# Designs tried in a protein design run: designed miniproteins, single chains. Part 64

Each design is a single chain, and the fold is of that chain. pLDDT is the mean over its residues in the fold that is shown.

## One batch from the design tools (miniprotein)

Design m2209
Fold by ESMFold2-Fast:
Structure m2209 (fold): chain A 56 residues (1-56)
Amino acid sequence: MSREELRRLILLGMPATDLLNKYHFPKSVIKEILEELRKKGYLSQETFDKRLKEID
């Protein structure tokens, strides 16, 4: 499972539900990469919160 692919898909605006259900990324890994991108400033807090709610 490629973490680079997951980062790219998130930045392209892929819904977290699709990452989980279509791409079969584990929920824990999706959360980890979302938090990484938020901390680095590549993802807005609003987008982060929205994506996190989709898998919580």
Scores: mean pLDDT 82

Design m2210
Fold by ESMFold2-Fast:
Structure m2210 (fold): chain A 104 residues (1-104)
Amino acid sequence: MTVKEKLLEAIKLIREGKYEEALTITTDLLNNHSTQLNAKETAAAALLRAISYLKLGKESEAEFTLLSLKNNFSENPLIQQAITLIQQNKIEEALNIIEQLLNE
């Protein structure tokens, strides 16, 4: 399975309410496969991990992940938009932006 295919699977899992499974995929990608990810894939994985943390009630982990993304991708408007949507609990809109990011 490619990095993109794993990220699309994580999006599907979040839509199905399978947040622990999505967290497992995104954490594995960021911790064990970081050298295989480009900048967009790294941002997508971190955004999906933040959504998973938020849905699991891990507010501090979600906040830290979103803060890191906001600082590292300050000039990327799609990533900044996705962060804002996640903070507003507009998860489906955020997932649509993440899919757009992966298709660029």
Scores: mean pLDDT 88

Design m2211
Fold by ESMFold2-Fast:
Structure m2211 (fold): chain A 105 residues (1-105)
Amino acid sequence: DEVEELLKLWEEDPKKAIEELIKKGKYVSAFALGILSDLISYAAKLFEEAEGLTDEKEATAAFGKLLEEAGGEIGELARKYLEQGRTLDEETKKELVRELLKKYK
């Protein structure tokens, strides 16, 4: 199961989990995982490298498109995770990450 493999990788090395999502073209999932792991800048850098973006205008347009696709839903997801994460045990946190990996492609 790809989701279970990525969840295990996230537990062991969240940067490597983000790398695998970028490699698979799952950019929204990579950004979501970046938010949850405080690695959003790392995810953004890998996205730029994966897309071969060297023109600032192209990079800005691509990020704009990702933000539109992620929309307020990513922001709401981040807020929900921060609020729930304050009171959740590790098993419940893993289930939340599993659901994020299933939802975002």
Scores: mean pLDDT 68

Design m2212
Fold by ESMFold2-Fast:
Structure m2212 (fold): chain A 60 residues (1-60)
Amino acid sequence: SSDEQLLDNLLDGLEWLVKNKAPREVIDGIEAQIEKLISTLPPEVAKKGRERLEELRKKA
């Protein structure tokens, strides 16, 4: 629950940063943190997180 909430919060933060054209270094940092968190989560949760991350990457 807490790790899933953290993932959702990080993905929401990434979406905000992309929308507001944050510096590449900031976007790269949060993406790396999201990837690290996804690697520790159950496969079903990891898949949903990865799908949203890839969608946001296309917009960055």
Scores: mean pLDDT 85

Design m2213
Fold by ESMFold2-Fast:
Structure m2213 (fold): chain A 68 residues (1-68)
Amino acid sequence: GEAEKDALNAAKLSLSQQKTLSEEGRKSLLEGINKVSKTQAAKDAAEKASKAKTGKEAVAALEKGLAA
């Protein structure tokens, strides 16, 4: 839905500014998406992004999830 897409885009913007993905960043990403997401695909994209070691990798994972 719209809230889910907005949450993913907000997380993507935040993550793109981080060279390394922080523990707080992973937690916020998962909690934010889980609260607004209604689809398994969006949750899977957030989960994969949270496992990335860099913000750039996390953004790439989210972009693939949003495009699918």
Scores: mean pLDDT 66

Design m2214
Fold by ESMFold2-Fast:
Structure m2214 (fold): chain A 73 residues (1-73)
Amino acid sequence: MEEDKERLLRALEELKEREPSLAELLDQAMEAVRKGDFETAAELLEEAARRSRDELVRIALLVMAKDAREMAE
C-alpha cells in the first residue's frame, strides 16, 4: 500500500516536469493520493489525461487513473 502510493506520487512528479500545464491538476491528484482518496485521485488523473497534449503523458495518466480506481476498491 505505502510503496504503491510512493511509486504513484513519484510518477506524477515526473509527469508534472514533462507537462507543466497539468501541474495544478496533478498536485490535486497527488494530495488525494496522500489522503487515501483514490476515487478523487482517479477522477483528477482522468481530467488531466483529457487536457494533456502529449500522447505518452495521456496514456500514463490513464494507466495511473486505473491503478487509483483499483486501490479505491
Scores: mean pLDDT 82

Design m2215
Fold by ESMFold2-Fast:
Structure m2215 (fold): chain A 87 residues (1-87)
Amino acid sequence: MPEGSELLSPETLAALRRAMALLDVPEQATVMATLLAVEQAAWDAGLISYNEETQSIEDSPELLAALGARLGDVLDAVVAALAAALA
């Protein structure tokens, strides 16, 4: 599960780094759109558990923690890549 480093491919990371370099902090809409796209992709890929017996989507602490950890690592990687691009 901690192998979520593949979530942000080198090409995606470079594109995001360029986008962040071109856009100011007020580009919260762009950041949110990216996060929503990641959530949508996870949904479409079936990474979010759906329990047919309860007919509900599992938003368990484990799934949220795993997603949070991956997003944290991804955001940390983006910040580090942006700092490296600036250097």
Scores: mean pLDDT 52

Design m2216
Fold by ESMFold2-Fast:
Structure m2216 (fold): chain A 70 residues (1-70)
Amino acid sequence: MKEEAIRALESGIEAARAGNSAAAGATAQDLKDLGMLSEEDADRAVAAAQAGNAEEAARILEESKRKVAE
């Protein structure tokens, strides 16, 4: 479960860094629906992705990964 969340976050971060903000937003929404990401962090990442801000989406997902990895 924790390892699955980390892998999904890593995939979303990679997509965002490649400029695919839509994939990063989808990852955040999926993790929110599974209860693996807080509503606040997921909503911020989705908002950044919808704005086309891949860098901000990546930053938010990296922050979330740090929180999950403790």
Scores: mean pLDDT 80

Design m2217
Fold by ESMFold2-Fast:
Parts: structure tokens; C-alpha cells; sequence
Structure m2217 (fold): chain A 85 residues (1-85)
């Protein structure tokens, strides 16, 4: 059970760094044509970003990747992009 007391600025910064570190891996999955796996990876990152109330900058980066995957035909990424918008 996640408590609001665990979501201070230091914890958020560390969690945002972890999410940000996954982005090159997701982009590589897209470049390799692994759209389904990339879509699952971005959805998981978005859910974590929502839980920690991540910065607008990180949310915008995740939204851009989700939109790119949606344009490539991923229905999961289209739903993820709608959640961030």
C-alpha cells in the first residue's frame, strides 16, 4: 500500500530518473519493430509516472513515445496517450 508520506521530492526525483532511464530501451524496441513490447513498456512507465505525480517534462516525453506507438498501430499505446492527455 503506497502512502502519500512516501512521495516526497527526493523519492520522486529518484523514481523519475528510473523511468527516464527506460526511455532509450523503449525507443530501441520501436526501432527493432517490437511495437507490442514497447507499448507494454511505455504503459508501465506511464502508470508509475502517474503514481509518483511525475514532472510535466517526463509526462510529455512518455506521451510523445505513446503517440508514436499509436501512430504505428498500437491500440494499447493509443489508450495510454489518451490517459496522459
Amino acid sequence: MVSDQELDDGVREVAESVISSTLPGIEKQIDDGNIEQASRSVDSSVKLAERIKASKELQDKLLAIAKRLADLGSKLAEETAKRLS
Scores: mean pLDDT 78

Design m2218
Fold by ESMFold2-Fast:
Structure m2218 (fold): chain A 85 residues (1-85)
Amino acid sequence: SEAKEKFEKELSKLPKEVQEKVNEILERLKKGVSLDEIAEELSKETGVSAETIRMSLRTFLNKYNDKNYEEALAEMEAARAARAA
């Protein structure tokens, strides 16, 4: 689907360390945690600069908009479940 292709394209632009955590990031954003708080926490955890993480995630989220956000999250959860099996 167009949404899946767009998701995978934008996901690949994130730092590798952030790509592996993107499902947790999306869940936290959905629960109302700020992007700035997430970026600072991930910076301390991964060693990637908070500014780089914030800018990359902001670009990613802006490309997805609200309608694609829920669809992308569901596809990620399904992909992770399949990979874990």
Scores: mean pLDDT 70

Design m2219
Fold by ESMFold2-Fast:
Structure m2219 (fold): chain A 57 residues (1-57)
Amino acid sequence: MASTEEMVTAIGTALGLSLESARRTVEALERDYGIAPSEVPDLELLYEALDRYGVKA
C-alpha cells in the first residue's frame, strides 16, 4: 500500500505529468469518482479520468 505522495509520483512518472498535475489528477479522481489514491494506479481508469479532466499525459 503506497502513500498518497508515492501514488502522485508514480502517476506523474508514468504519464509524463508534473507532480503538481499528477496531484490534482489524484484529487479530482477522489472527488468526482470516489476513487481512493490507493486505487488510482489502475492505469486504464486513470487515462479515462485524465481525458475527462482535460489533463494532458
Scores: mean pLDDT 63

Design m2220
Fold by ESMFold2-Fast:
Structure m2220 (fold): chain A 75 residues (1-75)
Amino acid sequence: ASAAELFHKAGEFFQKARELESKGHTEEAEKLRKIGRQLFTTGIDLMNGKISYDEASEIQKKAEEEVRKILEKAE
C-alpha cells in the first residue's frame, strides 16, 4: 500500500457512497464514507511515517473487504 493508492481508494469509496445515497441507501453510503475517511487518514499516517507499509496494507485490504460486503448487501 502506498499513500497515493490509499487516497485513490478513498476517492472511489466516496464516489460509490454518493451513488448509493442517490438511490436511497443512506446508511450504506455513510458506512462507505466512514471507511473512505479511514483510508484517507491511513494514507496521511503512512506518508508521515506514523505507520508501517504492512499495517497500511492490512488496513486497505480490510477496508476493501468491508466495502465489498456492504455493496453486496445493498444489491
Scores: mean pLDDT 83

Design m2221
Fold by ESMFold2-Fast:
Structure m2221 (fold): chain A 80 residues (1-80)
Amino acid sequence: DAVEFTAANAASLAARTPEAEAAMRAKAPGILAELEAALGMTPEERAVAERLLEAVLNGDVEAAREAARRLLEAYRRFQA
């Protein structure tokens, strides 16, 4: 379950030490930019992925679930 996996990641990050959290936050924009370039993400896909990443880094479980659900819906509609 990708939605619950994303929620679990947000909860896990909320339990990180401040040092580990700061390191992850510092690396996150670079990882997102690299994935955008490697996967050919559209601006809309990039924006949803960015919101998902922010929710996970903030430990916002509910926001992470919502963003993951929207990403999954977009991909399912594309393949249908």
Scores: mean pLDDT 68

Design m2222
Fold by ESMFold2-Fast:
Structure m2222 (fold): chain A 88 residues (1-88)
Amino acid sequence: SELLERLKETVKQLEEFVELLKKQNAPVAPELEELLEEMKEYVEEETEEGIKKAVEKYEEMLRLVYEYAKKHAPELVSEIDLSKKLKL
């Protein structure tokens, strides 16, 4: 599944991004970490339902990250190439 492989790669990129937010002591980091953990569990199921749920968690994380970065860390907006949604 090409989508599953793309989700696995996206998880790696999100892990790096959450680490960056933690280094900046961003208040949103714990909430993003919880969403990422849920996304990882769905990806690890490697089922159609799991893939769908992983995408939903990914979209929720993108919304939260974008909102946070614009309001509280505008300097991180340039580092966030997360505006590109997965083509499903």
Scores: mean pLDDT 75

Design m2223
Fold by ESMFold2-Fast:
Structure m2223 (fold): chain A 70 residues (1-70)
Amino acid sequence: MKEEVMKYIEEVAEEYRAAMRSLGMPDDIVDKTVEAFLQTARELIEQGKLENALTLAETLRLVMRARLRE
């Protein structure tokens, strides 16, 4: 379970990175956001808070979706 959740988190992070870079967002800002997201998600997974980690990923996807509409 934890490995599957972490794999999904990493997929969402790469999707966000690709989308933000395609919109011309600076790599430094994108990479810092992705690293912060991955660090927080990893800590939640280590604490057994898998639902919180999935909610964090959903929030990142909502942010990405909002940026793509701008």
Scores: mean pLDDT 82

Design m2224
Fold by ESMFold2-Fast:
Order: sequence, then C-alpha cells, then structure tokens
Structure m2224 (fold): chain A 68 residues (1-68)
Amino acid sequence: LTPEEEAEVRLALLEIAYAIMKKTGYVDKEFAERMIKEAEELLGDPAMTPENRALAQEILDELKKMLE
C-alpha cells in the first residue's frame, strides 16, 4: 500500500468502527480511546486529503463526545 492508500484504509476502518459504536449504543472505553488516537494520527498524516481530514475530525469530535 502507498501512504495515501494506507491512510484511506485506516480512515475507512475508523468510520466503520464509529458507525458500529453509534448503532449499538455500546462504547468500550479502551476501544474508543484507541479510535480517538487513530483519528488524531490520521489528522497529522500529510497523505490525508482535506475532505478526509474533515471526516476524521468529525469522527474524532463525536468519539470524544461519546466518552463524556
């Protein structure tokens, strides 16, 4: 995988994980914290497009809100 393809795959997996947590209403704190770290890492990745960064930021904000 190229760095860009790797970032896209990581974002897709993050989006799927968030969707599952949102639909089930179940939030495992350790898993959610790992997803927050993943989103933060993706936001720092220069291979991320502006559109993908916006999506990652939205997921990050929602995950942080779910842990409150």
Scores: mean pLDDT 81

Design m2225
Fold by ESMFold2-Fast:
Structure m2225 (fold): chain A 64 residues (1-64)
Amino acid sequence: SAVDEKLAEAGKSGAAYLKALEKETGLPVSGSVARVDDETVRLSIRIGDEVTTEELTIDELIAL
């Protein structure tokens, strides 16, 4: 479906963003994405010992 294709692209963009953060900070970086609804995801990012959580649209995640 179009939503599944968008989620796949968002996953690639998110992975690239996390890798860039790892290079920029010099700290271990990991992330997870949880579906909230058809247009919205919850992105959790760990940088070292710090965790931040943000709700984004799938389009916003692709734009990272």
Scores: mean pLDDT 77

Design m2226
Fold by ESMFold2-Fast:
Structure m2226 (fold): chain A 89 residues (1-89)
Amino acid sequence: SEEEQFKEDLELAKGLLEVLKKRLKELEADPRVPEEKLKELRELIREMEELIEKAEKSKDLEEGRIYLSNFYEKALEFQKLVDEIEKEL
């Protein structure tokens, strides 16, 4: 069902968020990474956590799908910023 597929997609998104949080902790441990870039990554994680929470609490499937779509856009922004940081190390 569409509801079962949404729940599966939501769990995959939660798994991705945990991977990205772990990546942030690794970058926070590297003294070469600028604090300004770490602040940007932390804000993206905060926004992604909020979008997952909204998707999970959504009673409307279409609205929940929009929150998940926005989550993946933020995840892509996070990855682009990480790639930029790594090029400068």
Scores: mean pLDDT 90

Design m2227
Fold by ESMFold2-Fast:
Structure m2227 (fold): chain A 84 residues (1-84)
Amino acid sequence: SSGEASARASALELARELAEPVARELYERTGRREPPELVLREALRAAERAVADVAARKITPEEAVRLIEETVRRAAERARREYA
């Protein structure tokens, strides 16, 4: 449906926006592609799961946004600890 497609696009965009500064920081700090790629992959995977869970009526769109934010935050904390 158009609503689901729009929600998916918005969720993926949010995940990229949240992950991008973390990915850039990690690349600048380490000179390596793997840590930033890992954070981006986790963010995009969380967005896909969140959209699917909203479509399945397991969570609300509001909860989906919080899930994406929390996933990026946890991934960032782990990566910064690992590569600090």
Scores: mean pLDDT 79

Design m2228
Fold by ESMFold2-Fast:
Structure m2228 (fold): chain A 65 residues (1-65)
Amino acid sequence: DVAERTAAMILAIGFSIEAGAEEIEERDGRLVVKIRVKTKEQLEKAKAAAKELQAAVPNVVVEIE
């Protein structure tokens, strides 16, 4: 659904700013948010934000590196 993907993209952009995400990609109608973490503190923040984002937008995939 185009409206759902647009809402997901807006939420993913907000999440990217908060969690320090490096890339947002669309693949087969899903949004993939890529986050690179260097410290345990960044990992914990990324996990918390990813959980909230996925609860709000079920079709979003978050990849933490």
Scores: mean pLDDT 66

Design m2229
Fold by ESMFold2-Fast:
Structure m2229 (fold): chain A 74 residues (1-74)
Amino acid sequence: MRAVLHRALRGQLELDERTGLRAPPPSPEQVERAQRLAEEHLDEEGRELAQRLIERGHESVIIDSFRHIERVFG
């Protein structure tokens, strides 16, 4: 589970660097939810990757990744 999330978060950072695509401005509520999910479910390395994504406006990637895992693994 954690390895899949680490790969997804790292891939999004690499994609953003290559394409220059900017996420829409984050909602404070979504940022808080993404931070909470990272703190509850990710280790130290995962939380660092999640924080970098939030700083780049990709908080939805974190939320969607956890929703997908809950849906697939129950």
Scores: mean pLDDT 64

Design m2230
Fold by ESMFold2-Fast:
Structure m2230 (fold): chain A 106 residues (1-106)
Amino acid sequence: SKEKLIKGAYALSDYTVLKLNDPSTSEDEKIAYKIVTYEVLSKIYEKLGLKESAKEYEEKAKELEKKNKISKEDLAKAYEEAGKVLEENGVYELAEEAYKKAEELK
């Protein structure tokens, strides 16, 4: 449902902000969380019919990937954690996609 997609977007954004403000999170891990969050937000906005916002977040994710060499391990962890947040908020399809991305990077 659109309501679950919106709830998932806010939950994922809040979770990412917590990780970015955690002094135990490395700079590469912070960038990995941003990349994954932007990719997932792009997909959420696309499902909501917000095409311009979806494209903007897709471009932000791609820019960070081009500027930064993030390890597969850091990206996999970020996808696993994003998947869990989405699942806890009832966004099951995108949670499954995030888990599959994490597994492919292992």
Scores: mean pLDDT 87

Design m2231
Fold by ESMFold2-Fast:
Structure m2231 (fold): chain A 78 residues (1-78)
Amino acid sequence: SLEEQERLEKLAHDIQSGKLKPDPYLIGGLTFITEEDITNKNTTSASFQIAKGALEKYLGRQLTDDEFIYLVKLLRGK
């Protein structure tokens, strides 16, 4: 929903602005994922699985593949 999108956008902004300090697991996980993994939705790649798992652990909840892709795009999209 729109409310869910706004929540993810706020979370991405809080991470980017340093309000939420990224832990080493989140940073490490995000460095494994490639632009090709995000663009092509390569959900079976080890890098995709590692990055998604790191974000889920950081957030304390499971993410859909689409939620994860959206959040990573926000985090990398400036």
Scores: mean pLDDT 69

Design m2232
Fold by ESMFold2-Fast:
Structure m2232 (fold): chain A 82 residues (1-82)
Amino acid sequence: MEDLERVERALLETAEIGERLGLPPSFVEWLREAARDEEVREEILRQAERVAESVLEYSAKNGEVDEEEAREAGIRFVAAAS
């Protein structure tokens, strides 16, 4: 449940930043709706975990990467790519 809360927070923060940067209102609205949709959050989390795993695998060759930062970056990447 904690990870789904992280996805919700990341989507809401991205929506706030996007609104301030002048991103299209439809995209900002989608991010806020996605934060409320459990199925969308679960899909983003699943994809973010795969991205985070890839980052952690690559970081094992070049030093330490913060697992929490990798997960957050994965969530943002997947949300932006959607």
Scores: mean pLDDT 68

Design m2233
Fold by ESMFold2-Fast:
Structure m2233 (fold): chain A 87 residues (1-87)
Amino acid sequence: SREEAIEDIEAFLRAIGLEDEEEARKLAEEIVEAIENKDFEKVLKILIETAKKLNSKNPALQQLLNAKSEEEKIELTKEILKEIIEK
């Protein structure tokens, strides 16, 4: 469900160091809305900005930051989302 996706993404954001519950919830809602609109460029932007802000050592986010092409970044973003929402 939409609510389960928001909760899963919020939990992921908190796990990578986003301690502000209101900010984590707001970003999770923005990410889910972007997924519903198939706006994976917006999801990518949020994930990159969050990873940089938190100096995240999460391997998937580090791979995303090191990707060289837009196509590779979008594909990795989709893989990250699948891993978070559907384990």
Scores: mean pLDDT 85

Design m2234
Fold by ESMFold2-Fast:
Structure m2234 (fold): chain A 95 residues (1-95)
Amino acid sequence: MSEVQELAKELKKIAMELAEKYGVSEDFKNLLKREMDRIIKEAKSLEDLKRQVENLLTKLLMFALMNKDEKGIKFVNDFSREALKLFEKAEERLK
């Protein structure tokens, strides 16, 4: 339980740093912060965390595409890559 919550918090930290790096819109940043805070509270397992993050990435990509937000698209691409690396590292630790 603790390890999944720590991983979710690390993902939020990376997400917020990337949002600032790309200068995403305030609406995008607010959506990201709200959803990451929910994921931290609700994630019960590594598999559940992965599913919730994948759902968030889909929502953020759709939001960026609908608003023609190139910065949001770049954010989703980078956050997806960083999330995958963290999940692979976490899966190795749980083996």
Scores: mean pLDDT 83

Design m2235
Fold by ESMFold2-Fast:
Structure m2235 (fold): chain A 112 residues (1-112)
Amino acid sequence: SLDELVEQVRAHLDRLAEKLPPEIAEGLRKITDEQLRRAVELAIHDPERAAELAKNALKSDDPEQQALGIAMLVALLIVDPERAKKIIDELEKSPDPVVQRVARALRELLEE
């Protein structure tokens, strides 16, 4: 169900919060279940748009926007893992050390 997918995304975000910078971790904790439901629905219905939104949010200087990008990427990881894996591969090549740290945390999540 959609609620079960939201619970799975929340569980992954809780694990990621332990590995990410405090400002991003706090952003992840502030994400509402309503926002997660919308992220999961978008990942199901339009995974290409979800991927674009995730990438754009991660380029933001706003930790809350970066957190929303991470949540969208986790939703994609559950719904469309092959697409999420390609995005993680791209993020690992980023010159931004924060983006690289996010990519590594997501990679570890994939390997669990």
Scores: mean pLDDT 85

Design m2236
Fold by ESMFold2-Fast:
Structure m2236 (fold): chain A 104 residues (1-104)
Amino acid sequence: MAAEHEELARRHLALAEEYKNNEDIPIAVAIGRYLHHLFEAGLHLVEAIEEYVKEGDLEKAHKLVNSFPESVINFGILEKMGLEGLSREEIEKLIEKIEELRKL
């Protein structure tokens, strides 16, 4: 599961960059597709990080946090907030966990 989420995060980030650079579609459509794939990349990235932590693979979790732009992680947290209805306390704990992993 964690490796599947990692692969999906990478694929969605690549698709976001393709839409960002696609001059053949209207800019409003390009931006919408870009943002959609950034949120999807972020969601899968956060899911992969949480699964690696659950498995005790802190090395892979640390590498993921540092191999993706911070903005992608932030989009994932925002998407997870909306989808799972996370409380403020749960969001603060998730952010703290990610910051701890970044420092490893």
Scores: mean pLDDT 84

Design m2237
Fold by ESMFold2-Fast:
Structure m2237 (fold): chain A 81 residues (1-81)
Amino acid sequence: SELEKLYKTIVDALREFALQHGGIDVKVTPKELIDYLEKRGLKEEAAYFKEVMDRHGVDPDKLMTPQEFMEILAKHYKENT
């Protein structure tokens, strides 16, 4: 499905981000991840990520780990499939 493709692409991008930026304990904001995805040309994924964060009440300036983002994305995907 379209949602499954968006979900998997974002999860892969989060894993790559963690590897490039200091590992699993790196802390980054939703705004910084949206910028990262957009710079990679993943504009649809960036828009979807923003929608998911907004729907779950995540502060765009909150420092979070890639694992915490992946947990929210997984929850949203399960609720919308």
Scores: mean pLDDT 82

Design m2238
Fold by ESMFold2-Fast:
Formats: C-alpha cells, sequence, structure tokens
Structure m2238 (fold): chain A 74 residues (1-74)
C-alpha cells in the first residue's frame, strides 16, 4: 500500500530507466562527457513524456544521445 504510492512508483520508473541508460553507456564505451549528453537527453524526454514507461524513456533518451554524439563527431 504505502510503497505503491504514485510518487514512489514514478520514482521507481525513473530509476529503472536511468539504470538501463547507465548500463548501455558502459556497454557502448561512453566517456564522461557522452554520459552527460545521455543524461541531458533523458531529462528532455522525461519532461516531454512524464508518464512514459521505463523502456520508452530509456530508448528515446539513448536515441537522442546517439544522434547528438554522432553530430559532434562529424
Amino acid sequence: MIASAPTLEQARRLTEAYDRLVAEAAKRGYSDEEINVLFEAFVEVFKEHPDATPEQLADEALRRAEKKIAERKS
């Protein structure tokens, strides 16, 4: 009951999405600066889609970060 409060559920979704992004960044060999780009993208996606699933938040944030990183290398 108490652990299922909406605020805690939303915090859990954000934590799950964030953990997935950190794991993906590590697998892809992201630098600290590239991780910052990923975090900024994550915040942007959450502001646009606060009720999105952890998978949707992580996937879209990663997609945006990959695009920004690629543009920086070009």
Scores: mean pLDDT 76

Design m2239
Fold by ESMFold2-Fast:
Structure m2239 (fold): chain A 74 residues (1-74)
Amino acid sequence: SLAEELAEITGIDLLTAESLVAQLSPEDAQRLLDFLRENKERYSPIELSKMAAQLVALLQQGLSFDEAVRIVLG
């Protein structure tokens, strides 16, 4: 599942990962996972966990995925 792979990449527990994924549309959940996969060699699991939480928060505020990524990385 998306939540299982997110937990594996970031080191967060499965319940927390399921909670994060449940807050997103299926499209944004997939984009989040793709972002984490693409960046797993550039950042530590702790940094990826913080980025995932920040991206979810920004998306919940109504920002686009591209805008949220720019803020998190900038």
Scores: mean pLDDT 87

Design m2240
Fold by ESMFold2-Fast:
Structure m2240 (fold): chain A 83 residues (1-83)
Amino acid sequence: SQEDKHVLGQFLTAANSFALDPRLPDDVRKEIEEFIKKIKSQDVKSALEEAKKFLKKFKKIAKERGDKFSEKVATELIKRIEA
């Protein structure tokens, strides 16, 4: 739908912006970049569902690692995808 395309577009814009932030650890940056490439090859519905699953796992891992910045990135990306 048009709404789903808009949500995915906002998510991708935010994800790309965070991937450029020098405060993000290199391993986390690589994971986000690889994930963006993966979801770009999928239809909008599948991309949104895959993104939600990825972000929940990503946030949990960041929190367990005490990585406050990656946890913040995950939280903001979740807000974009749930819009």
Scores: mean pLDDT 79

Design m2241
Fold by ESMFold2-Fast:
Structure m2241 (fold): chain A 91 residues (1-91)
Amino acid sequence: MPLTAEELAIEERARALFAELKAELDKISDLEEQARLAAERVVAIDQTDPLLAAELRRLLIDWALENLSDEEALEWIRTFTRIYEELRRER
C-alpha cells in the first residue's frame, strides 16, 4: 500500500528525532544505558504523539538489527522493550 501524506510526514519527523537521539546515544558507550535512554525518550513522545513514537521505536529497532551483532541487537531490544513497558505502566 502506498503511504499517505500524513504517514510520510510522520516518518520524516521520526527520522529527524532519531538523528537527534542517535547523537545522544553515541555519547554513551554502554549498550544497556543507550537502550534505557532510547526507551525513556520514546515513552515521553508516546504521551503526546503515539504514531510518531511508534515510528521512532521502529527506527531504533531497525538500527539495532542493522548495526549490532545478533546477540547485542537481541539484548538491546529486550532491554529497550522491558524499560518501555515498565515506564508505560508507571504513567
Scores: mean pLDDT 81

Design m2242
Fold by ESMFold2-Fast:
Structure m2242 (fold): chain A 111 residues (1-111)
Amino acid sequence: ASAALAAEVQALMKELGVPAERVEELFERYMALAEELGSGEATAERGRAEAEEYAKKGDYVMAGLVALAGGLAAAGLYARKGDYAAADAYVRAGATLALEYLKKALEKKKK
């Protein structure tokens, strides 16, 4: 399930020409935020809020990437605590939201 979502997100990022370095930088930023906040839920909420601001500007690539980074960072925090069920849920939620935004970015690129 999570692997299929991850594969679809990666395929869309490749189609959109998203550099791996940009994804790594965003993930590192959100991981640092997760450590500072000490809350996976607060980290994922921050990612969703930032994604909505990028979407309002029409930047669906960045909206998708920050939604993904927030979800993955939240998942990382829960996995470190041994809560693998919560970790999987945050991966799935972040990847699903990222997929929605990245599909919008691809549609905009085809115009």
Scores: mean pLDDT 82

Design m2243
Fold by ESMFold2-Fast:
Structure m2243 (fold): chain A 98 residues (1-98)
Amino acid sequence: SSALERLERLQNELERRIRARLRHKEDGREVELERRGPTAEELEAFEEEVLRLIKEGYDRLELVIETEGYPTQGAEYENGELVGADPEFLALVAEAAA
């Protein structure tokens, strides 16, 4: 079984909430995006929107994942580079990449 299929099944079986908070490099303006129980297509759209905002000057990103029955996971990015992440978040990303 693919890790992506397993991740999609977890999203369907467990309430998952993904939140991104982005901060603009020039004026410090913040934008928050949230998705609850995203499908694969909704997750792709979320990722595309985050990447678009980064290109528009939102160079600081805080990503938080809340999944029912699991501890909150998070990651922080500056200038498109990962600067901090929970070990469990890194494990989920590794599973999804396989």
Scores: mean pLDDT 67

